# Designed miniproteins, single chains, continued (5), part 71

Each design is a single chain, and the fold is of that chain. pLDDT is the mean over its residues in the fold that is shown.

## One batch from the design tools (miniprotein)

Design m18613
Fold by ESMFold2-Fast:
Structure m18613 (fold): chain A 81 residues (1-81)
Amino acid sequence: AMEALRLLMEAGVYHLAGAVAKLLEDYETAKEYYEKAVELARKALELARKAGDEKLKADAEAILKAAEEGKKEAEAKIAAA
């Protein structure tokens, strides 16, 4: 439970860092931060599923979805640049 929460908090920090990089038009850095957020959120989701913690599972799914959308947007900007 504590490890899943720690991974969720780290995923949140990387998601915010990705959003800031996007505001600075640094889409390559934004993509890297979002990729890290996705990785950490997936690990948190796996631990939450093993623990049967429905709230942590929902929180991990939400961060994962947000980070995947951010990554997709950054990738689209890189491809269009």
Scores: mean pLDDT 84

Design m18614
Fold by ESMFold2-Fast:
Structure m18614 (fold): chain A 82 residues (1-82)
Amino acid sequence: AEAAKKAALEAVTSAALAGREALERAKKTNPEAFKKAEELYRKAEEKAKEALKAAEAGDAEKAAKLAEEAVKLIEEATKVAS
């Protein structure tokens, strides 16, 4: 049951760490790209919250799907910021 929560947390955390440096760089070098990336990160944060709630409720399948959606949004934000 805890495996879904761990997987969701690890996926989001790994993606967020990769994106953090790109966002910091974009903030200084490309403010327009930073704003677009920030919007995508906000959407990712909402999906991550939904994934964590699903994992806490024991819905492993829903948690995994929402975590995948959050990771995709973070990856897209990182590409925009880069």
Scores: mean pLDDT 75

Design m18615
Fold by ESMFold2-Fast:
Structure m18615 (fold): chain A 61 residues (1-61)
Amino acid sequence: DDRNTTIARLVSEAQKRIDAGEDPEKVFKELSERLEKETGLVAEGKIIDGHLQLTARPAAP
């Protein structure tokens, strides 16, 4: 499923940005918008101890 590859790539990029000292809330917002645009999935997540935890779900249930 190409969506899983896209999710993994976007999460990896977001985590690198957070590790580099970017604002986690800003990074997550940009990740969520990009994920929805590329896959149609909505990102739900939390930042725990500097690690982004992400769940993706359909935009229209």
Scores: mean pLDDT 74

Design m18616
Fold by ESMFold2-Fast:
Structure m18616 (fold): chain A 71 residues (1-71)
Amino acid sequence: SKEQADEIFELGKKAFEKGEYETAANFYKGAIALDPDYAEAYRNLGIAYEKLGRTELAAEYYAKAKELDPA
């Protein structure tokens, strides 16, 4: 559900704040699996991949976030 996606997204944010970028990326992917329209989860997944040095992959997820929420 959207509520479960939000909870997993918050776990991703907590992992990110600890510098656990791979763990954060996995939680953001989990949120996306429960809510495929979760623009913020795609954006944060991009940021996590950027921290991991995966610049091309980060750009892909930023583009998906923009498609879902162009504002």
Scores: mean pLDDT 88

Design m18617
Fold by ESMFold2-Fast:
Structure m18617 (fold): chain A 92 residues (1-92)
Amino acid sequence: SEEDLLKAAELGPSAAANYIIVNDVSVAELNKLLSKEQRKQIAKELIHILAVRTRDVEEMKEKLAELEENPEIVDKLISEVQKKLAELRKEK
């Protein structure tokens, strides 16, 4: 629910990222309810979670650098990482 997402975000970006993964929260809902800075911090957490699951530190570094260089891609990057995490979850 929207209220649960907001409560998770108040606990911090790690709690919010985990809530988003478990409940498959859309980027449109994040954009509606959370600030750009909150979404940027969540994107960093999602990138770290992806790196832990893939063991791909280079991809993590590249995605973090891309986000810092061009913060406007935050929603696109969240969507991409969320999709990849969902695919990894289905294959195991």
Scores: mean pLDDT 83

Design m18618
Fold by ESMFold2-Fast:
Structure m18618 (fold): chain A 73 residues (1-73)
Amino acid sequence: MKEHPGRVGELVRRLMAGADPQKIAEEAGLPEPVPPITSAEDAARVGSLLMKAFAEKDGTKAFGASVSPVPAA
């Protein structure tokens, strides 16, 4: 199992296209909105953040959801 690089890349591309950073954060399971992408460095940083978030979320699901995140905005 990996960090879902294809999914992370899709979300980064959506952010660069002007998608809502809060909705992107919700898809990744983050409690706070991701910063806007204004440079290649920002894109790399956000991509790393999303990749870590998905890896943690996948790990929790594989184990059986030891942590129960709230789905509300």
Scores: mean pLDDT 65

Design m18619
Fold by ESMFold2-Fast:
Structure m18619 (fold): chain A 72 residues (1-72)
Amino acid sequence: MEEELREANERALEAAERGDVEAAREAAERAARLAVEMARKEGASEEELEEVRRGAEAVVEALVEHAKRVAE
């Protein structure tokens, strides 16, 4: 799972740097889902899982915004 999360994050960053908005969103959303799953397996409370979900969503939007700026 850590390796899958790392790979998803790397793909999201590479896509964002290329200005590939769709690929960046897809990879970032995958990384977000993996991050929440990892936190759940680590015994995170529901409050902690909500915080992880919000943080992951913010990262997705930041990477998508970066990709859009590169594409311009």
Scores: mean pLDDT 82

Design m18620
Fold by ESMFold2-Fast:
Structure m18620 (fold): chain A 76 residues (1-76)
Amino acid sequence: MDMELAAKLLEEAVRETEERKEELKEKYPKAYPYIEEAVEYARKAAEAAAAGDEEKAKEYLEKALEHVLKAKEALE
């Protein structure tokens, strides 16, 4: 249950971010490469969560967070 729900939430977040892709690219061009990497790791985390691999999902989420922090730094 937890892993299936986490996978669905991550998939939805990835989809919504991809729908805003052009806006993010134009508004935050310096941060966009890091956002793109964060989305890729979030997608991998969703796949691991869907497979029931909680530990791997956690690892990919940590990597996604690291790239989010780099994106925030690039905005400054």
Scores: mean pLDDT 77

Design m18621
Fold by ESMFold2-Fast:
Structure m18621 (fold): chain A 78 residues (1-78)
Amino acid sequence: DEVLSYLREALEALRKGDYDKAIENVRKALEVDPNNPYARTVLQLIEALKKNPSPSLRDAAIVAAEGAIRRLEKEKAA
């Protein structure tokens, strides 16, 4: 629940271009579940995007965050 909540907040921040808030929320998700491979991938993409802004990296980060949320929602809904 907390991991999913933080990833949703990170996706919203990412869509608004607030990469610092997005990173903060993904890090909070990893504090709850350090072994979550989806959250780790999202964090790496957002950090790369913050260092070198690129439309393709932004799109990749958004797609990864959306995918992570959908996969976790499916696991929690079952």
Scores: mean pLDDT 81

Design m18622
Fold by ESMFold2-Fast:
Structure m18622 (fold): chain A 70 residues (1-70)
Amino acid sequence: SIRERAKKIIEETRKQMEALGVPKEEIDEIVEDLEKEVEEILNDPSLSDEEKEEYVDELESILTESIKKL
């Protein structure tokens, strides 16, 4: 499901931040914020399933680029 894919992306991002030495407290705050945003988007009845998939694709791209800048 799209929700499972989003959760996996967030989990992989957590692991990458941990590997880069980001403090656990900072990682936990970032992950909590990301999980909240994902739930808000995926539970939005005005968005189509296709738009939700596009959001998750964009999320993966943004997080990958953010990790490269660390």
Scores: mean pLDDT 83

Design m18623
Fold by ESMFold2-Fast:
Structure m18623 (fold): chain A 68 residues (1-68)
Amino acid sequence: MAKNVIETEEEAEMVLAILRHELARMKETGEVPELNEEQLKELLSQLSEEQRKEFEAILAEYKRVKEE
């Protein structure tokens, strides 16, 4: 099982910043990064409730950008 890696707001903000960067990259290059659903669920479970809400907002934008 995954160990808790994200335990501070700063660490969560860094992860969220990486995700925002991936979204921007998709928008610019048209490349869809491969996201592992298991890893996404693990990250979500390790975030605080407030940090999880921000993560979900970024994930929603990712789904909107991701096309077939």
Scores: mean pLDDT 62

Design m18625
Fold by ESMFold2-Fast:
Structure m18625 (fold): chain A 80 residues (1-80)
Amino acid sequence: MTPEAEADVERGLALLDSIAEVGRATKDILDEKIKKGEISPSEAIRLVVSLGIDYERMVLDDGVPREEALEAAKKKAEEW
């Protein structure tokens, strides 16, 4: 692969891992909001993807500790 293609694949896999980690951490918050009718399942999926992107940037680009970035994602999910 070209160096660019390798970097894109690695970034994409890291993003999927970030989305999965954020999704797992916010699952109970989002499930409760869906049960209360505050958000739809499709809105919850879009939110998890958005939070996962933000989480990855905070951790990989800005050097924020994973625990701190994850708490920020949870707060954002609660506020949605």
Scores: mean pLDDT 79

Design m18626
Fold by ESMFold2-Fast:
Structure m18626 (fold): chain A 69 residues (1-69)
Amino acid sequence: GREVDLEALELERKIAEKYGLTRDMPFDERIEKVEKGLKELEAEGAPEEHIQRLKNSIERDKKAREEAK
């Protein structure tokens, strides 16, 4: 099965706490806040591997959203 990157999930959790992300938040707003948080964490020296995995996940989510129209 696909391995889960627990460190990437922890970074996502930190972004969610900082920006108050909720499941009910509009998709576009949620993505914008996550991308902003990832840029801040990357600038603060968060591991590139985990940042890249989250970026890849976000890009897949964006693609899935466009394909579901």
Scores: mean pLDDT 72

Design m18627
Fold by ESMFold2-Fast:
Structure m18627 (fold): chain A 63 residues (1-63)
Amino acid sequence: SIPVSELSDEEIEERLKEIIANVEKQSNLDGAREELKEIIENTDNERIRKQAQVLLEEIDALG
């Protein structure tokens, strides 16, 4: 996969949509956690970072 640091904000938002779909289906939650962590660490966009943090907390609440 392309590193988050090489993605545009638009590409990161598309990736977040895929993660949201996976969370709703409770599918690939471990992969979703790793991608969300990479987004949080590498994004300069505060809105994207906050959304990723909320999603990560939601996944953690699922166990």
Scores: mean pLDDT 79

Design m18628
Fold by ESMFold2-Fast:
Formats: C-alpha cells, sequence, structure tokens
Structure m18628 (fold): chain A 63 residues (1-63)
C-alpha cells in the first residue's frame, strides 16, 4: 500500500545517506539512488516526492 511504499522510500533514503556519509563507493551509492528513483516512480506522486527529497540530500553530501 501507499504507507508501505513511503516507508520503503524513507528507509532506502536513510541507508543511502548513511552510505554516503561513511564514504561508501560512488557505485554503491549511485545504485541506491537509482533504486530510490525506481521506488518513487512506482509508488506514485507522494512516494516520488519523498524519494526526490532524499536523493537531493544524498547528492548534497557527495558534493
Amino acid sequence: GLEINKKAAETLGKTAREAAKEGSSKGAVDFLLEAMKATGKAGGPEVQEIAEKMIKEVEEILR
């Protein structure tokens, strides 16, 4: 359901953010970001908004 998809996006986002902060490989972080984009697209506008916000946070850490 929608709530499960929102929780999945939030969990993936937290994992990607931690991986980026811990210095995980760019390839591993990029794979997580692509998984978040796919989850957002499949989950609809509300899930996509969560995914996009978290992707931006991870990209900010990587800059």
Scores: mean pLDDT 75

Design m18629
Fold by ESMFold2-Fast:
Structure m18629 (fold): chain A 84 residues (1-84)
Amino acid sequence: SAARERAIELAREAARLAREGDVEGARRAFDEAVETAVASGDLELEIAAGIALIVYGVLLVAGVSEAEAIAEAAEKLVELLESL
């Protein structure tokens, strides 16, 4: 689906930006990836986005940096979406 392809593209961009140290760019790309998946109306895409948000939140609570948390959450989102 177009929404799945776009969410993967944005999530890959978020992971790349986070690893390059562009935290603001990474956050925007990650937010757009999640929004794209949720707005799709596809339950599988919504679940993938939900899992990615949980990963992000858990890593932040565990004391992982925001850049690392975004990178890992975005990579997880790509993994989940590609498995659909």
Scores: mean pLDDT 90

Design m18630
Fold by ESMFold2-Fast:
Structure m18630 (fold): chain A 68 residues (1-68)
Amino acid sequence: AAADAAARLRARAERSYPIVKEQFGEDVAERVRAVYEEGASKLEAGADPAQVRHEATLRAAEIVREAM
């Protein structure tokens, strides 16, 4: 279900937040969390789960790479 997919994406954001914050700082961690929260909102609005997951993962990776 869309709610389950959104919940999994939010859970991923919560698990990664402290790790990203420790390595790259709070601003980067907040940007990554925002990407996953946007993805979760899109899933709840009926967007394709595979596309949303792919785009969120790619964008989060770009944010982290820019911080390196």
Scores: mean pLDDT 82

Design m18631
Fold by ESMFold2-Fast:
Structure m18631 (fold): chain A 70 residues (1-70)
Amino acid sequence: HMDPAARAYVVGLLDLVADYMDEVIKAANEARKKGLSEEEIKKVIDETMERLKPEFDERVAALRAQAAAA
């Protein structure tokens, strides 16, 4: 079994990845509902990923710091 700190980090990281992908998928589906073109949907996906990346990176860094402190 994993060390509790390592387990918490892995679970936290997977949750962050899932949240990130869920937001991207949600944005893409919203664009499809609005009848946007494939090019516009791709742009929405790219812009959503770019917008969320800094927050994602900060949350990953926080998880790493938390795991190191445990």
Scores: mean pLDDT 81

Design m18632
Fold by ESMFold2-Fast:
Structure m18632 (fold): chain A 98 residues (1-98)
Amino acid sequence: SLSPEEIQQAFRTFLTLPPEQSEEILEALDIIAGDEAASQQLVDLLISTTGKSVEELIEALEEALKTGEEWVYVPFLGRYLHREVVERLLELLRREAA
């Protein structure tokens, strides 16, 4: 289980690291995805900051991934992320929506 400090550090890494540091961003997202409380906190944060439902967040990521591009613009984060990061985020959101 993650401490509150570990969750907060993983969130900072995921939300603020430059897109080219995709390995570190993916590692942070994998840490979050491996902990149910951290996963729920991330979903709650995205809902509260965007005003979107989890279903709307899923739809936005599915639409963004249709481009087939390696670097994917995620409108609700206002940034580009590597395709693998977007796919892992989509997987996390789908699990939380189920």
Scores: mean pLDDT 87

Design m18633
Fold by ESMFold2-Fast:
Structure m18633 (fold): chain A 65 residues (1-65)
Amino acid sequence: MEELEKAVELAREETRRILAEDPNASPEQILQRVREKILEELPDVSPEVLTKALEEAHRVYAELR
């Protein structure tokens, strides 16, 4: 669904943005900031969609590290 695609894309973009600004950001800091960004843009997002988006953030972090 469109909501999942939006949440996943927000997670990818925010993770890359955070690492560009702070290459030493911890996985915990990235996941917290990504979660906050998704909840800001998609306040009614389901827990399942949020979980999938955070999994994508962790994947992007691992690739860029």
Scores: mean pLDDT 81

Design m18634
Fold by ESMFold2-Fast:
Structure m18634 (fold): chain A 58 residues (1-58)
Amino acid sequence: VLLRAIEDYEAKKEDELSVKKGDILELLEIVDGEYVLVKNTKTGEVGLVPKKVLELVE
């Protein structure tokens, strides 16, 4: 499942991933309802991102 960042997000914790608006992310796992574990398809980086800054694309 692919997600797109709808806004820039800067990581605030060591387990979080920074993303830029328009980045395409692969959903790896749904975590605690607020965060998802994702992989940035361009950089290969993995981390937690808030669900509120992401939208479904595929």
Scores: mean pLDDT 81

Design m18635
Fold by ESMFold2-Fast:
Structure m18635 (fold): chain A 74 residues (1-74)
Amino acid sequence: VEEAERLYEKGKELFKEKKYEEAAEYYREAIRLLEQAGVPNPEAWFDLGRVYQELGKYDEAARYIQKAERLRAE
């Protein structure tokens, strides 16, 4: 949990610095660890989608954002 949180924060820092490919790597690893722990994180999926929008990969971005929206829906 703590490791996933650190990776997610690093991803957000990299996104702020416009290092989008690196941000995506950190977000994916954070999501992987959170899923292994059984803890859904819709914000991480949304942030991953945002990274893919910046990279011009709109189809992948839409899939990740849709995943985030599904996780937020009660």
Scores: mean pLDDT 83

Design m18636
Fold by ESMFold2-Fast:
Structure m18636 (fold): chain A 82 residues (1-82)
Amino acid sequence: DLNNAEQLSQKALQDAKTTIEDLRNQEAQFTADAAARGAAGSPEVAAQLQRQAEEFKRRADEQIQKVEDDAQAEIARAWASS
């Protein structure tokens, strides 16, 4: 049922938005903490926090890519049924 597929896609987009927002907030927090620790003379700690910020950014990017891939798979399925 195409209507069910569309509803599932919209729900997946909404769920992904919430997850991406949380990951972006964590990225921002770790980036700010890294800058503060670097300024305080703790470059090794700053580097570790920056690495954590990059990990959250990567996870957010992966969630965006997953949503895009899921949408492409649904489009391909719709084309196959037409």
Scores: mean pLDDT 79

Design m18637
Fold by ESMFold2-Fast:
Structure m18637 (fold): chain A 69 residues (1-69)
Amino acid sequence: SVEELIKQLETAIKSAEENKDNPVAARVGIKELEELIEKLKEEAPDNEKAQKLVERAKSVIEELRKKLA
């Protein structure tokens, strides 16, 4: 369900932020966040909560990529 995907993305964001200083965890987190973003865009394009969460996830991905550079 859309609500389950939202909860999965919220959990993935929290996990990525908590493990930001671990390069292996950061790479895995980026992939998981990107996959969940794609699913939410396909399943819930008009859901405001999902859209806001996707934007937050994109910001977290950018921060993690800067740390891995």
Scores: mean pLDDT 83

Design m18638
Fold by ESMFold2-Fast:
Order: sequence, then C-alpha cells, then structure tokens
Structure m18638 (fold): chain A 88 residues (1-88)
Amino acid sequence: SEKEKLAQKAVQLAVAGELLYIGEVLDGKPVEGAEKAAELFREAVELAREAGDEELKEEIIERLRKLAEEEEDPEASEILKKTVEELE
C-alpha cells in the first residue's frame, strides 16, 4: 500500500540520517553531522505521520534522542535535542 511505502521511506531516511551523522562525526564535524541528521529525521518523522504509523514515528524520535544523549559536542548535542523537542 502507499502507507507501507511511506513507512519504508521513513525508515530509510532515519537510517541515512544516522549514517551521515556518524560519518561527519568521524571526520571531526559533529555540528554538520547533527544538522544533516536533523534534516533527514524531520523528513522521516513527517513520512511516518503521513503513513499513520505512530509507533514508527516514536521509534524514529527515540533513535534521534539516543544520538543526542551520546553526542559529546555541546553545540551538536543541542541541535539534536532541539530537533527531538520539535518532533514530539
């Protein structure tokens, strides 16, 4: 169904956001990584909402929250935490 396709895209965008974040952190660019993750997680949550998948939406937000909690750079951590607050 179209809703199943939206849910699959939401998962793919969340995974892409995590991978881009990790890549940028490894390059010593945690702020750029956080900004890229924030953008992709916003899109992922929007697609989960369009799919009507509240559980998936909550799972995606929780994944972002864990990245925020583990981030040691204060500016990058703040970007991720603010994005979690916006999406709740």
Scores: mean pLDDT 89

Design m18639
Fold by ESMFold2-Fast:
Structure m18639 (fold): chain A 67 residues (1-67)
Amino acid sequence: SEEADKLLEEIAELLKKNQDNPEIVQLVDEALEHLGLYISTGDEKHLEEAKKLIRQAKEEAEKLEKE
């Protein structure tokens, strides 16, 4: 899936920049679990949850960059 591939790229970039932030790492880990469930079951709900979690991780990362 093109969307899943793009999400994996965003996950990699978040981890590269924020691997020492436990809150962001936790959100990314949960997103990866949902992405794995999407790949194994085909349920789009897991892809949507992964996207939501990555959006939250990005927002937290952006707050840290501004402070």
Scores: mean pLDDT 82

Design m18640
Fold by ESMFold2-Fast:
Structure m18640 (fold): chain A 55 residues (1-55)
Amino acid sequence: SMTEELRQKVEELHELTKQILAAHAAGNDEERDALTRQALELAKEIKDMLEKRYA
């Protein structure tokens, strides 16, 4: 369902956030930047799903 798909994407965003913080702490700028781009794309998908579902 759309609700379960949304929940899974939110959980994935949470995991990406933890990975971004770990990469930042390790000084791995390349990995941090790549994970940040993934998180921004996922956040846009979540936003688009919410706008279409609740518009």
Scores: mean pLDDT 85

Design m18641
Fold by ESMFold2-Fast:
Structure m18641 (fold): chain A 55 residues (1-55)
Amino acid sequence: SEEEELRKAAEAVLADFEAELKANSSLSPEEQAEVLARLREGLEYAIKLLLESLS
């Protein structure tokens, strides 16, 4: 489904971003967790809006 594909894409983006944050240790673990949490919230909101626009 479109929802499943969007969620898979979001998880891939989050995984890549987490790997990048870990590779570039300029942020503390707490700051990394905060950035990832905010990105996840943004992606979930974007998915919701996209799915609503398709309905």
Scores: mean pLDDT 81

Design m18642
Fold by ESMFold2-Fast:
Structure m18642 (fold): chain A 66 residues (1-66)
Amino acid sequence: SMAQMRETEAARERALELARQDSHHREEVLKRIEEIRRLAEDPEKAAEARAMLVGLALEIEERLAA
């Protein structure tokens, strides 16, 4: 029926959107890790890089716990 077709298409679109959001979040996290790593190479920025790393780890833990 037309209703079953619409439900299947809506479910597929939702799954694709969730997959895109997950991929985007992963890419954002990797970029933040790269930035932290870059800052950690500067002795004057080592403390700042450490704080950013702890913050990122806490955010990841919170997301994994959900």
Scores: mean pLDDT 77

Design m18643
Fold by ESMFold2-Fast:
Structure m18643 (fold): chain A 93 residues (1-93)
Amino acid sequence: LEELRRLVDEARKAVEEAKKRPPQPLTSHQAARLVASVLQIVGLELEYADNPEVVALLHELRNIALEAGKLDSPEALEKVREAVARMSEILRA
């Protein structure tokens, strides 16, 4: 759980840093990557539904991903994608 919390914290920091910069329009590719990341999180929420601690962290990460999308920040979206990929690896290990 500590590693998962660290990943969520890193994604949150990226979103907070993005709020300090003017919004940059997302490319179609970046928008597609956001949708893919959200779908990956939903898939993990379904797979680990019986683990409330993991589900709570995934809910927080999904909210962070949606917030990153509203900010139109490529850097924040990339940090969210990295967090989702790493969290999936840890949970599947």
Scores: mean pLDDT 76

Design m18644
Fold by ESMFold2-Fast:
Structure m18644 (fold): chain A 100 residues (1-100)
Amino acid sequence: DPAAEEGRRVAEARRAVEELSFPNDAIKTGVEFLLVAALADREEIEAVLNSEITPELVEELAKRALEAIENDPRLDPETKAAMKKDIDKTVESLLKLLNK
């Protein structure tokens, strides 16, 4: 089930962000999570992670991720709500690390 697989990947990425003790690793993992939720391909993920990570980029990726989740007909309303909360939590963590 592709929807269940994506949900699992998103949940695993969020957990990895929460478990990281080093800010640089947390930023990378959080951005990867947002890119996966935004349905970015591997090439885009690699390109973004090798670029400068800015608050504006984080907000843009979060917007793309939220739109991808909202427009996915395979996800039930409860799963969409949970994934949106995971996105919001990841954005808050990333912005705190980037803006200090």
Scores: mean pLDDT 73

Design m18645
Fold by ESMFold2-Fast:
Structure m18645 (fold): chain A 117 residues (1-117)
Amino acid sequence: MLSLREVGEATQRELSPEELERLAAATDSPDPRTRAAALRAIQRSGRATPEIVERLLAATDDPDPAVRVEAALALTTIAPQLSPEERARARAALEALTADPDPAVRGTAAIGLRALA
């Protein structure tokens, strides 16, 4: 599992496949701050593997609203790299987040949907 320091270092350089795998694993951290930081690092990397897509989609159901905001931002950023099927799933997830109880999550999802149009 990556620490917040290791996640921060990854965002300052081009990610290797091994670094991307460690970021993916960090999205399963018991610490919501670490999960949110991992999602930000994935967003800044612009990398989209099938595993990353599945982890981002799972993060839209995260109990922490800050993690859901980062998931919505990451899905929006990588959307041009997605297959039509993955992009449809990302759109559906963002559409669901427009009904989220947290106003920051709703706003972020609405912006993401507009960017995907």
Scores: mean pLDDT 80

Design m18646
Fold by ESMFold2-Fast:
Structure m18646 (fold): chain A 65 residues (1-65)
Amino acid sequence: SSEVSELVKQFLSEKDPEKQLELLEQLIPLLRKEPRAVRLSVLHDLLKVEKNPEIREKLKELLKE
């Protein structure tokens, strides 16, 4: 999805953790519409590069869904 790709790009370029969380909240419903394999791949890729502990924990919880 081009919308998923654009939100992922915005998330990765955002330096403010509060705005990153807002972008993640926009991304979540779109990822839930994707096949599970695609959703897990995106979440794992985000988790590999994310340094903020709170955002990492949110991503880990999403991986359990």
Scores: mean pLDDT 84

Design m18647
Fold by ESMFold2-Fast:
Structure m18647 (fold): chain A 90 residues (1-90)
Amino acid sequence: MYEVIATATAPSPEAAQRVADRLRAVLESLLKEGIIVDYEVEADLATGTVTVRAIAPSKEQAEKAAEILKRVLDALLRDGLVTSYEVEIK
């Protein structure tokens, strides 16, 4: 199993909530497609930090999940809902 961790910083509590909701929707899609087997999303509204942890069954699926999350977070960065993000595979 491989862990995909994404951390995003939002400029406001409202933006953090929208980011968390969007990432949950993406992760539900990845779960249904079998790209991931489990996930957690935590939003700290006080700091504007949203953290994702997703479990992939193989390195290939982990790389696919990370690529999809980066694309989504990049779009949210362009929309001003995210100020910065990081995605890593462990």
Scores: mean pLDDT 88

Design m18648
Fold by ESMFold2-Fast:
Structure m18648 (fold): chain A 58 residues (1-58)
Amino acid sequence: DTAERAAAGARKAAEAGAGGAGAGSMQWDNITGPEGSARAARAKDAEAAAEAARLGAS
């Protein structure tokens, strides 16, 4: 349950980050800037954490 809540939280955070990416003046940074690379790394870590928590809940 706590692991499921952690997985849901991490997934929601990754989804919120992705949803916000297209709604602002960050388009250039998302294309080629270091900010785009860092954002992708954070999303990957959030997905990995959500998957690990989900597997741990089993």
Scores: mean pLDDT 60

Design m18649
Fold by ESMFold2-Fast:
Structure m18649 (fold): chain A 61 residues (1-61)
Amino acid sequence: SEELRERIRAVAEQLKAAGYSKEEIRKNVRFAVDYLAQKRGLSEEEREELLKFADEIVDEL
């Protein structure tokens, strides 16, 4: 959902502003995706799509 994508973006941006490395941000963002997928009952396909989105956001930082 759009809400989940905005949450992932916000986490990445906050960690970047705090001075974390791209690899540290990637680990935290991937953890957040797994947590949200479990909490919201996402399918494996939806989880994989969200992980791809998260990696793209981190790569653009």
Scores: mean pLDDT 83

